# Designed miniproteins, single chains, part 2

Each design is a single chain, and the fold is of that chain. pLDDT is the mean over its residues in the fold that is shown.

## One batch from the design tools (miniprotein)

Design m36
Fold by ESMFold2-Fast:
Structure m36 (fold): chain A 78 residues (1-78)
Amino acid sequence: MKSFLEAIRELKKKLLSKGKKTYTQDEIIEIINSLDVDPEVKKKLIELVREYFREKNKKTFTVDEIVSYLVEKYLKEL
């Protein structure tokens, strides 16, 4: 099974491959749903992304902002 960190890495690769500087919540969720990872990992990633957009009250985030938030949340749960 792919680890949560490996899922974040695959998300980063997909986001970078789209060539966009910033992403909306819906665009990120759609990309997460396209990942070949465990469905429970997808649910956790989507929930964290929704939390991030809610907390910051922003319409778009860069790849680095999204990845850093997800990694930080994962490390705090260790």
Scores: mean pLDDT 80

Design m37
Fold by ESMFold2-Fast:
Structure m37 (fold): chain A 100 residues (1-100)
Amino acid sequence: SMVEELRKKAEEAEAAGEGALWMAEQYYRAALDSTDPARRAELRDKLAGAGAAAVKHYREAARYYEQAGDLEKAKELRERAEEVERWTREQVELLDALVA
């Protein structure tokens, strides 16, 4: 059915968001462990990109859940996207402060 297809697309987007968030967390940890300022800057940019990708995927998943009539799941994923966007901004600002 159309609803089942929308739920499948939502689940795929949610999984993509989780994968991107995992990558963002790995880049953040690697940046903190780095003693090379150039490598830390590269990892900071990768963190920002992966965090942005996670936000995009969670918002896409929320849109598909909303279209499928799953309003609670859509709300949950929009809130998760806002959390990830805030977390990513805070970690980027922290890494930028380490070179100031």
Scores: mean pLDDT 91

Design m38
Fold by ESMFold2-Fast:
Structure m38 (fold): chain A 112 residues (1-112)
Amino acid sequence: SKLLEELRAEIDRYLAETGDEELAEAARELIEIEAVIRGLLPPELVGLTEEEQAKLQEEFERLFEKYSKVPGSKLEELFEELIKRLEKESPKAAELVRRLVELRKRVVALSA
């Protein structure tokens, strides 16, 4: 898709500036997962069904609205609540969000 091509081009630019292949790979996977969660990329790219993507997007949007209204709230708190909500109905979507949190921590560590 055009969006996926644009995301890959941005990662390639970042790789050219830093020379860090591990950071570029982690950032690419992170961006792809975030795009699937937001409904911008197809669920098959991360091994989800359309139903699992729809559920994940709905719960993410609900929690994003909730946490965006609370001053000082962190995305980490949103992701923890999202995982807990998804575990019962879509364990695979919950694991994807756990992977997202792990990748976010890895990108921060590698860019330090």
Scores: mean pLDDT 75

Design m39
Fold by ESMFold2-Fast:
Structure m39 (fold): chain A 68 residues (1-68)
Amino acid sequence: GPLERLRRRAKKINEALKYKESGDEEKAQKVLDELRAEDRRWRQLAIEAFEKGLTPEEVRKLEREWLA
């Protein structure tokens, strides 16, 4: 659900910040690229929901499957 997504995002942001603080810009960038890829997947889900006429409950079911 939304809380699990927020926790996952926060962990990735904190990981990227740790790498920046240690001077490891390449690892920081890789974590940010992973976060961007995750954002793209959520955007694709929104597009599919629109195209298929999915209800909010059906979208939540897909989100649960993606986080499993």
Scores: mean pLDDT 76

Design m40
Fold by ESMFold2-Fast:
Structure m40 (fold): chain A 55 residues (1-55)
Amino acid sequence: MSGEEAAERAREAALKAGGEAAAISVGGMVYQTGLELGGEAAERAARRAEESAAK
C-alpha cells in the first residue's frame, strides 16, 4: 500500500543493476505510479522493475 516503499525497493534493485541514474529514474516512476494509480499499482510496477533488474 505504500508507494514510497515500493519506489524505494525498485530504486534499490535498479541501483544494483544499473547504477544511480537508473535507480533515480525507476524509483521516480514507481512513486509517480503510486500517486496517480494507488499503492497496488506502485507495488506491481516495483515488482516488474525488480524482475527486470535481476535479469
Scores: mean pLDDT 70

Design m41
Fold by ESMFold2-Fast:
Structure m41 (fold): chain A 50 residues (1-50)
Amino acid sequence: DQEKFIKEYMEKTKLDESQVQSILDSNNNDIKKSKIEAERVVRRYGLDRP
């Protein structure tokens, strides 16, 4: 659900709650599309590595 997505991707992306919520809003609250976009943020900024 949206709360689990926000919590998970705040941790993975290092973005704040409002920025993760903006990803959801931009994708019409579609969790699957929002997840793809958030994963691109993680990879682009190397946030999945130390």
Scores: mean pLDDT 75

Design m42
Fold by ESMFold2-Fast:
Structure m42 (fold): chain A 94 residues (1-94)
Amino acid sequence: SANEERLLEDLRILSEWALEELANTDDIEQQRDVVVLALLTLAQRAREAGFEEVAELARKYAAEFRETAPSMSKEELIAWFRRVAEELERAIRE
């Protein structure tokens, strides 16, 4: 659907932005803000598009990151975020 295609494009743009920002900062607070902003922005867009399960999944990952993020290295964080983006893409396509 047009809503699915637009949400996939939003995920791509937000993921590319977030990964670039994460690659360019070692500040833990900035890393947290980038990931949370990307996931919550996608959650809002997903809900507006009628993808409530995708919105809930994105919010779940944002909450999980807030609790566990300080224990992750930058490399672990980037790998985790890539896996989350892949799961969100899969959820949008299902």
Scores: mean pLDDT 85

Design m43
Fold by ESMFold2-Fast:
Structure m43 (fold): chain A 98 residues (1-98)
Amino acid sequence: MKLYIGRVTIEFEPSKKEEKEKFIEKMRRYAEAIPDLKVEEGGTTITVEFRSESKENAYAAMKLVIDEALKLGGKVKKIEMSDREVQEELEKYVERLK
C-alpha cells in the first residue's frame, strides 16, 4: 500500500507578520480536523506536512495549503512530494498562478 507524503514550505516577508499568523491559525484549524496534517514554524517559514494513502487527498491538501498561503501573500519556497506525479501536477499548478 503506497503512502503519499507531501511537504510545502511557505515564506512570509518579516513585514507580513499578521498574514503569517492568519495562515498559521488556519493551518492549525485544519490540523485539528485532519490528524495526518502537521504544521511546523520557523522564523519567516512555515512547513505543512500531510500523509495519506490517497493520491487525490495528498494533492488536494497540498493545493489547499498553497492556495491559502498565496491568498495571504506568502511565497511557495519548496514543494516535496513522495509521489512524482503529484509533485509534477503541483509544480504545474504553481506555475499557472504566476
Scores: mean pLDDT 81

Design m44
Fold by ESMFold2-Fast:
Structure m44 (fold): chain A 80 residues (1-80)
Amino acid sequence: SHMEEQRKKVEELLRRVLREVFGMTDEEADAFLKGEIPWSELSEEARRAVVLALGAYEHDIIPEDMPEELKKIIEEVKNS
């Protein structure tokens, strides 16, 4: 369904941000997505990046001041 497709894309976006920008393992990123790692265990930078990535994805607008690594991940996930 469209909702399942969007959920998978959001999960992939978050997984890629946590892995590629913040060096989390696949297991750690999956644990976060399952709620096994609480929001408070993320660094301030990781929390900010997650919020920015979700906002950009939701609004289909990438801020000009967003880090290039985040822009790349968002664009690749949108086009998958």
Scores: mean pLDDT 79

Design m45
Fold by ESMFold2-Fast:
Structure m45 (fold): chain A 60 residues (1-60)
Amino acid sequence: MEEERQRLADRYERLAKGYETLKKSAVELAKDNPELASQIQKEYDKKMEEARKKAEELRA
């Protein structure tokens, strides 16, 4: 049970880091379009929060 929870937590943490990387790259590419950059930030922030929350709950 603990090993399975840790593996799942690691997967969610990796997913959150993936979203962070994509967010930074996409925001930089969209720097000349503030509306698009704002949408990208909101979308990835939500996905990162969900992934981090799941990882944290699994590690608790």
Scores: mean pLDDT 80

Design m46
Fold by ESMFold2-Fast:
Structure m46 (fold): chain A 84 residues (1-84)
Amino acid sequence: SLADEIARKTYLILVKKYGKNAKVTPEEVAQAAREAAKSLGLSDDVAEEIAKRTYEIAKELGEFITPQEGAEAVRKAAEEVLSK
């Protein structure tokens, strides 16, 4: 699904920028999600909505999370946004 593609792209962006074993903030995950969504051809408005929802989900996981946890938050956010 497109949500899976956005999540996978977000994971790759996070790993490239911060490292595979890094801890990232919900804000950093949201920024990567916006970049991933835009790179896959989504509009700025949709990419921003995915980023905001990603931040909400990710902050519930913790202040510092793994890239894998961040990518999962992005998948959930994208599924919610794209189903509306």
Scores: mean pLDDT 88

Design m47
Fold by ESMFold2-Fast:
Structure m47 (fold): chain A 101 residues (1-101)
Amino acid sequence: SEEKQEKILELIKEMKKLVEELAKEKDVIKQVGLVLRLIGILLDIEKLLEETELSEEVKEALKELKKLVEELLKDESLDSLKRLALEEILKFLKEVLKKYE
């Protein structure tokens, strides 16, 4: 389970980088590519979560990612594709975190 926790942390760190990249991306085709990569990571995290319990380190990383997504969603200039992607990520993060409250 420790190896799976480390893999989840790696995936969360990658998601954080991609979320920040998506927020800055002006090209719609590149935005689509970033969204598809984010979906792939969410599916990988979901699969790993079926096989292990969340460590406190993973919970804190998810909370930090949730805070970042919430801050990005406050930007009223955010393109519709970016907003939809970030809202779906926020929903996933809220559901995962509630399961471990």
Scores: mean pLDDT 84

Design m48
Fold by ESMFold2-Fast:
Structure m48 (fold): chain A 91 residues (1-91)
Amino acid sequence: MKPEPDPSSSLYQAYEAAKKAGVSIEELRAERERLLEELKANPHPVAQRALAVYPQLEADIAELEAAGDEEDLFAALVAEVEMMRAVLAAA
């Protein structure tokens, strides 16, 4: 069995908050696009390293979209948005 997410983790808290707020996959896609533009505009090495791995994250999300697994897609989008926010905060 996959371990249950730790309730104290920032990713789990972000996922739970998005679920409770009724955030849609479309809203997560819009936020992802906005954050990606901010990362591209940021010259900091941390932001540039995050951009280097972004094509793999896009490929993984595209596979989830093709599979039609909306719950896994929602979780992946929340995790990506939270990761981008953390990178921007560190830059």
Scores: mean pLDDT 72

Design m49
Fold by ESMFold2-Fast:
Structure m49 (fold): chain A 62 residues (1-62)
Amino acid sequence: DTVARGVAKALSTKSLEDVRNAARQLVAAGELPLVRKAADILEQQGKTDIAKALREVVEEAE
């Protein structure tokens, strides 16, 4: 998914605090599945800290 890859790339350059804030904004906008996909992509890229932060935001929203 091109959109999810774009989000993952944008988040890969942010601090963990900015990542969590951006993810919470996306969840509030109804984009929970997009945040989940971005976490999967970042995990595959070895960005495990960022992926974990995104998964924590997803768990908070569920």
Scores: mean pLDDT 81

Design m50
Fold by ESMFold2-Fast:
Structure m50 (fold): chain A 93 residues (1-93)
Amino acid sequence: VPLAPVDETDPAAIDRDVQVALGLIYLGIGNFLLSQGKYDEAAEAYEKAADIFVQAGERPLAAHAYRNAAIAYEKSGDTEKAEEFRKKAEDLE
């Protein structure tokens, strides 16, 4: 269920706010999974967060999410995916 908007001044701004909130939720899920040692699931959550942030135009948040995905993949032993996602983060800066 989407978060209810507090103030409706711009429908496009509300849609972006909802997308950003969803991305932050997936970042939180990724952080939780990473703390549980579930590195592959953490990486998937970070990837979803990054995709949402890209769609919302939030390039710095997307880069942050991609870096977190790279860290999760590195911890899982997938060094190739870790390098891929570091590059994705760099490409957004």
Scores: mean pLDDT 79

Design m51
Fold by ESMFold2-Fast:
Structure m51 (fold): chain A 87 residues (1-87)
Amino acid sequence: SKENLEKATEYLKKAAKAEDIEEMLEYILKAQEYLEKAEADPEKHKELMLEVQKAIQEVHKKILERYPGEGEERLIELDERVAKEKE
């Protein structure tokens, strides 16, 4: 739904503003939960999906800049956790 995509974007913006990596990762996880709940239609929600993707890229860049090495490792761990929850 549009509401869930908007909430995903909101949590990604909160992640970008967070002061520490643990808070950033928690907000990213919440954003991913809302993104999954959204069950986005590629044709109807194209613009919102692009905004979500841009927000994800921006948060990832900030984590990699602030936490070289550690940030990359923790992003990989987060992706593995999300993949496991889908199986």
Scores: mean pLDDT 76

Design m52
Fold by ESMFold2-Fast:
Structure m52 (fold): chain A 99 residues (1-99)
Amino acid sequence: RQLQLTDEEAEFLEATFSEWLAAAEAKVKNEEERIRLALDFAERLLARADELSRSDDPFDQRLAAKLREWARLIAEEALRVAEKLGYEELARRARELLA
């Protein structure tokens, strides 16, 4: 079976991202800015994944799939929070990343 993201890798990324979000929240004035920064990070992961997916190396293609899955997890959480708080533009941006 092809494993793109293990449960351990997903948990590690979520923990690392949660630490980053906690640090960002300490420096940002509101939840809207926190969500925006999270979506910026997800976009960077997708851009890197697109670069890697153009490689003929199977390792690069697997890494690209993994980065897309990480970006998806970030975008899903950002969407959940943005919808709950009524940040329509950020929710729209998150849905675009999940498409």
Scores: mean pLDDT 73

Design m53
Fold by ESMFold2-Fast:
Formats: structure tokens, C-alpha cells, sequence
Structure m53 (fold): chain A 56 residues (1-56)
């Protein structure tokens, strides 16, 4: 299962803190989560939060 995709799903559903989302998705830290997002989607966690807040 894709840890990054799971983290994005969690962000959308619960708007949990990035730290909690990273932990639940299986990342050791927010820094690893950020790196994975940049490599998979070209986005930072802050960009995801801003986009989600604007869309929701």
C-alpha cells in the first residue's frame, strides 16, 4: 500500500496535523512525509493543507 496516498487520504478526511498523518501513514517523521510528497506529487505538506482548506 502506498504510504503517501494513505497520508493524503487521511489529510482529506480528518484534517489531522501533518505529524499525526505522517505517523499513521507509516512515516517516521513529517520530514520524510514531505520528501515523499514532493517525489510522488510535486507538492509540499503546506501546499496540500492550503489547497485542501481552500477547496473544502
Amino acid sequence: MEAVARAVELLTRGEKTLEEIAKEAGFDSVDEFEKALREAFGMTPEELRAANAAAA
Scores: mean pLDDT 71

Design m54
Fold by ESMFold2-Fast:
Structure m54 (fold): chain A 80 residues (1-80)
Amino acid sequence: SAVEAEIAALRAEAAALEAEIARLEEEIKRLEKELEENKDDPEKKREIERQIAIKKFRLLALRTELALLERRIAALEAAA
């Protein structure tokens, strides 16, 4: 059915978002390590902190998108 196809597509989107979230979490972890290594360089520290902040904002946005997708999947499954 069209609903089953839509649920399958949304699950694929959710899996892709989970993979992107995992990659961003690893990138943030790497930058946090670089931040510790550059604690005595205030210019590099500020630049790394800015990059971490941008990636954390993106991570929150993706987690919100994933939660909305999961709610949409649940609603479609409940209606089927």
Scores: mean pLDDT 89

Design m55
Fold by ESMFold2-Fast:
Structure m55 (fold): chain A 88 residues (1-88)
Amino acid sequence: KELEKRLEEITKDLDEETKKFLKEILKILEETEDPEEAAEKIIEKVGELFPSFDRQAQIELSLKIAKLLGREDVAKVLEEKLKKEGSL
């Protein structure tokens, strides 16, 4: 409930397509218990909206979304993927 309100506040000035996409991500996170599976599904959805992003950028955005939506377990998986695949 608070998570949905937070999402609406952050996306207040964004277009309806972006807002709809973030709601789809929230549904994936709520329906997927396995954090690694949830992380891969989020990366795939980010790739659908931002097909020009490379994998690192898709993982970075997915990490920000997972943290925003309160799935710390998924965020940890995404942080590990970013460290492994990132040039940092």
Scores: mean pLDDT 73

Design m56
Fold by ESMFold2-Fast:
Structure m56 (fold): chain A 58 residues (1-58)
Amino acid sequence: MAPETERLEVGPFDSREALEAAIERLRAAVEAGGGRVESVEVYERDGRYYADVTVRRP
């Protein structure tokens, strides 16, 4: 459902804890806008932390 979901890349971060905090802030912002976070996929690349976040728009 292309118009209702968006994939966002979050990162890079030097620690997984920083990434988790950023994801939590993103989730709060999405919910405030009437959307919802459907999934979060965390991964590490070259010693840095990233996440692919799927957001459902209102």
Scores: mean pLDDT 80

Design m57
Fold by ESMFold2-Fast:
Structure m57 (fold): chain A 69 residues (1-69)
Amino acid sequence: GMEQAKKYAQEAIEALKQGNKEEALKYLKEGLKAATDPRVRQQLIKAIKALQEGNKEKAIEYLKKAIEE
């Protein structure tokens, strides 16, 4: 559910802070599967795109927005 999605978003932030992009992507994909709120889903999708573009700072920004929804 949504609490699980937010937990994965927090785990993705921690992985990114540690420089582990691959682990962050795994958490992002699991979070997206768990997320039922369209607003949270959009923030997670934006975070995945930012991370794929190499923008760690932008990815963390979107992840923080996802957990605040």
Scores: mean pLDDT 84

Design m58
Fold by ESMFold2-Fast:
Structure m58 (fold): chain A 86 residues (1-86)
Amino acid sequence: MEETVRRALLELVEKELEENGTKASEEQKEQIGEALAEGFAYVAVTMKLSEEEIREALRKAMPEFSEEEIEALVRYLLELRKKLEE
């Protein structure tokens, strides 16, 4: 996994855990991040979301992410989607 993608997923997981008052180990945070990415990829395949729709959804859900983080996540999710479709 690209470091930018890993960092963005960890930031997302940490924000969710902080908002819910839950503590997790680094290993658990990585597992949660991967599960969230796979879940989103599954939704993207099922809903036949385009690259632009994925990008827009991420920007709407995560307005604090940088453009570089959004683009890295889009690329990662497109790779997961391709694997799920094939």
Scores: mean pLDDT 73

Design m59
Fold by ESMFold2-Fast:
Structure m59 (fold): chain A 94 residues (1-94)
Amino acid sequence: MSLLETLERMFAPFGAEIIASEEDREILEKLDPLKSVLEFKGKLYVVDRRRKELEKENPKHGDFPLSELTPNAPNEFKVYEDGKEVAKFTLVLP
């Protein structure tokens, strides 16, 4: 499962929309969620369950910031692989 598929499945119950450029969307479709790290408001998060289990001793890294998302506003995320920014996306809650 790609990072994009993982994010779409994760946010579908919340009615959230993932907005990205065509270039960023293609990158997100190729990224492995196990190797990907998300940045939101200057903090780093992992979305893959296996990665969360490895990092459970560090709760700031393991937990997705669902409670920190702003409704009716853009929530911008950056995506890192091997310490380098590779893509970005915006999450919009209805």
Scores: mean pLDDT 72

Design m60
Fold by ESMFold2-Fast:
Structure m60 (fold): chain A 68 residues (1-68)
Amino acid sequence: MQAQIEQFIADQKEWVKKALEAGENLGDVVKKALADIDRFSEELGLSKRQTAEIKFEVISFAMEAASA
């Protein structure tokens, strides 16, 4: 389970980076990332806390990448 979460976060960060580098809108990228995280959390039966931690990490990465 933890290895699957770590891999998913890594994959999401790579997608976010590529989408922003391609000139996609930050708000649209964040919205899609949140939807993907909710789907992944539902599939694995993650708690609200675990889901929130994944969201925080991915969205924080997106905000930092967009401000660079």
Scores: mean pLDDT 84

Design m61
Fold by ESMFold2-Fast:
Parts: structure tokens; sequence; C-alpha cells
Structure m61 (fold): chain A 66 residues (1-66)
């Protein structure tokens, strides 16, 4: 669904913004929401906690690369 893809993009952007600001708490929350939406889009069970941790690391790497 385009709406679901748009929601994933929005939460990913919020995660990136939190990572840029060094807001670890907000980054973790937005990463978890992004991971949950990705699991929903995949239609298969996923390790949401592991994915959220990976997303935080990816966002931190992108924030530093600017």
Amino acid sequence: SQQLEDQIGQHWQQLLDAARQGDVQSAQQHALQTAQLLEQMSGKPMDVQQMAQTLVKMAQSQAKAA
C-alpha cells in the first residue's frame, strides 16, 4: 500500500532527525515504529527488535555522513 510506504518514510525521516539531534530515546521509538511497519508490509514475521537496532545504526551512520 502506498499509504503504508508513506508512513514508513515518515517514521524513517523522524528517526534520521532524532539521530542528527542525538536524541537516542526518540531514535529508538521511531526505529521500532519503522520496523513494525516494515514487518506489516513484508507479510511475514520478523525480528522487529533486531531490525529496530539496525535502523538506529543506519540512521546514525547517515547523520554522520552529512
Scores: mean pLDDT 84

Design m62
Fold by ESMFold2-Fast:
Parts: C-alpha cells; structure tokens; sequence
Structure m62 (fold): chain A 79 residues (1-79)
C-alpha cells in the first residue's frame, strides 16, 4: 500500500515538474512526451495492482489520476 502511494506521488511529481519545464521552453512536443510517459507508468501500475488482487478502490484511484493527467495536458495544450 505505502509503496503504491509513493509511486503515485512520484509519477505525479515527475509529470508536474516536467510539464512546468517544457511549458517554460514552449516545448509542446516535450509536454506530449511527458504525458505519454506518465500514462504508461500509470497503466503499468494498474496492471500490477490487478494481478496482485488490490482493492477496487485503489485501482479506481490510479485510474482517476490518469484521467486528471489527461485533462491537465489537454488544458495546457489548448492555451
């Protein structure tokens, strides 16, 4: 449980930091790359949790973060 929460926090932090740096440089291709990498890591975590029989609520939490990352990326790219 704690390891999953730490991994989620790291994925979110890496995404936010990367996007902030890329936005400062107007590197929209890098923003897309960062988004894709974050989604890939979240998908890998979801698959791992499903295989380990993790609670549905935890899996839904990871899926919710994935959707928020997608929305944030779309918002940034439309600015």
Amino acid sequence: MLEVLQELAKIEADYLKGVAEAKKNKDYEKIKEINEKALEKLDELIEKLKKEGAPESLIKGVEALKEEIKKETEKILKE
Scores: mean pLDDT 82

Design m63
Fold by ESMFold2-Fast:
Structure m63 (fold): chain A 95 residues (1-95)
Amino acid sequence: SKNRIIVLIEASLTSLALLFYELGLKELADFVLETMNRVRKLVEEGRYEEALKILEEGAKKVLEEAKKRLSPELVEIIEKQLEDILELAKKAVEL
């Protein structure tokens, strides 16, 4: 169960990075992938609460940058996706 949720989180983060690459926001895409790699390392070490904190901090930075560069409609989609990712991460920590 927990491993399946982790795979879904990584898939969602990868999808978000691909969207940012397509939009020409390479620095933001690279930041999402860097955040994913940091989270993965902490998860592999069993440090789930620290992984969640890094993911929450990363999500805040992504949303802040998206609000500066993208339409309000696209920002709403990204915000919802980030909220869904964080809810999955919280469920994974409790399992």
Scores: mean pLDDT 87

Design m64
Fold by ESMFold2-Fast:
Structure m64 (fold): chain A 77 residues (1-77)
Amino acid sequence: GEARDLTPEQRAAAEAVRLLREAAPNPVAVADLKAAVMAATGASEAAVDAALDTLEARGVVTRDEAAGTVSLNPAGA
């Protein structure tokens, strides 16, 4: 259901963007990003995966699955 406050997935998305902005322009390893987001937000790995899917669908991030990295996409902001 929709909530006025951030869902776990939305909190994970916000934290992922924050970490990617701190690393910019460098990509972040997906494993490191997921671990950091989970530690900061308490979200499950599944919730972090859903958050990354949402960010990619919105064009906010670019996922390089071959390299195992994620980077912030300024064209999607």
Scores: mean pLDDT 77

Design m65
Fold by ESMFold2-Fast:
Structure m65 (fold): chain A 90 residues (1-90)
Amino acid sequence: DEEVRERARELFEEGRAELDRLLANTHSQEELDAAFTERVHELIFGDEETAERALAFVLAEYEREHGRPELALAMLELHLKKLYGERVVV
C-alpha cells in the first residue's frame, strides 16, 4: 500500500526531526526524561493523531540506538494498517 508506506515515512521523518531538535542543544537528563515521559503519556492516553506522532518519536529514538530504520518504518506501517486496514473504501 503506497499511501500507508508514504505516511509511515512522513511520520518517521517528523519523529526524527523532533528528536533531532530535542538533542540539538545540551539538555539536562531531567529535561530528556520529561520529554520522553510526555511522549509515552501521549502514546498511551492521547487521541489517534497524538498517539501516532508519539509512536513515531519513540521509534525514532529506537532507530537512533539500534541503527535499523527499516524496523521503525515497518512498525509504523503496521500501526497504520491496523488503524486503516479494516476500512472498506467503496
Scores: mean pLDDT 71

Design m66
Fold by ESMFold2-Fast:
Structure m66 (fold): chain A 64 residues (1-64)
Amino acid sequence: GKELKEKAIEAAKAGDWQGATLSLQKLVDNGDFDGAREAAKEALEVSDDPEVRKVAEGTLKLVS
């Protein structure tokens, strides 16, 4: 949920693609597909880092 979504977005803002990957993956593993989708969309809005964007786009493909 909410905590993992917040952690994913914070990691994305910091350019921490590994932290973003971990938090987004935990949302998916927990079945929180809505939270994963929203966090991935926001990561794409707040980060221009290619690695962060790649992770967010991959997450959207899994949950869309």
Scores: mean pLDDT 83

Design m67
Fold by ESMFold2-Fast:
Structure m67 (fold): chain A 71 residues (1-71)
Amino acid sequence: MEYLEKLAELEKKIQEAVAKKDYETAIKYLEEAKEVIRKATEAGELSEEEGEKGIKQLEGQIEQLKKLKAE
């Protein structure tokens, strides 16, 4: 599934950005990962429940990174 490959690539980029304390770039990649999940859900590759859960988890990560950026 093409979306899994895209998510794996974005996860690597997010981890690299966080390691460099580039939280703004990490948040950008998390937002892109949310879009990938939304499109996969719309295409029927993920259930609505799976997609919603995935987006909620990514939103939690974005909030944590925003708090780190504010320090």
Scores: mean pLDDT 83

Design m68
Fold by ESMFold2-Fast:
Structure m68 (fold): chain A 79 residues (1-79)
Amino acid sequence: MVDFAVEGAAEVAELAGKPLNEAEREELRREMSTAPVEDVLQAVADAARLAARKAEAAGDAERAARFRELAERLEAARR
């Protein structure tokens, strides 16, 4: 589950134009494993929704849709 949240965060970073390298992904995995997984999934989903709003304001409807899909997947995994 933590790996799912880490990959979600990595996907947000890639969509934002700043891909995470493996060392950065491992550091996130360590940090995320110290918190309840439900809180981590919600935080990444909230970040994705905020990124979607910013992308839509910038006129990038495809990127906004990708961020919304990611947020929905993360929120579904919380159940």
Scores: mean pLDDT 75

Design m69
Fold by ESMFold2-Fast:
Structure m69 (fold): chain A 88 residues (1-88)
Amino acid sequence: LNEVMDLLYKASLALARGDLETAEKYAQEIIDIGKRLNSPYLLALGYLVLGDVYERKGDKEKAIQWYEKALEYYPGLTDAKKRLEKLK
């Protein structure tokens, strides 16, 4: 859990710097941890970060897909819902 929080922080810093490749790498690491721990919540967090990466790339279609996937795994993830509303 603490490991995932550290990765989320690093992903946020990478996004703020415009380092989208690094942010995507951290998102993939969060997804891998979620799969290993069989945690829908952690999977949703990783997919949320992927959505943020693709939104920053200007790929709104992929951003929407990743946010929707996050909500498939964890419907209570309000951040993903708010991001989808902004893009639609």
Scores: mean pLDDT 86

Design m70
Fold by ESMFold2-Fast:
Structure m70 (fold): chain A 118 residues (1-118)
Amino acid sequence: MKEEAEKALDELIRTGEAFSTALAGLLVVPKERYTPELLEKLRLANEYIIDQASEEAIKIAYVALDDSLTEEQKREEMLKYATPEEVELALASYDRLKQEAHPESIEINKELLKKKLE
């Protein structure tokens, strides 16, 4: 499983089928390149990334992706774990994801982060 996850991660990056975010290094799929098969590779690669990430990075990513919070509430929560510069990078990263990434690839990341923090 680890070798398969590492291979999936390398393949997704090399082909440009997915791109890395400032949110714990998690991968997302561009809107124009989405397939259901690609989503399964993305899940495997992102589970591996989450397993290697710090607890702080996971918490920052989770807060940044939480649409129930206002931008100011996200800043306040993320400042518990990150510098102001890192917080602004996380917010800018999510704004980019909303424009460029397929919604299902964003939702899979929200699910994986929630599972890690439970």
Scores: mean pLDDT 81

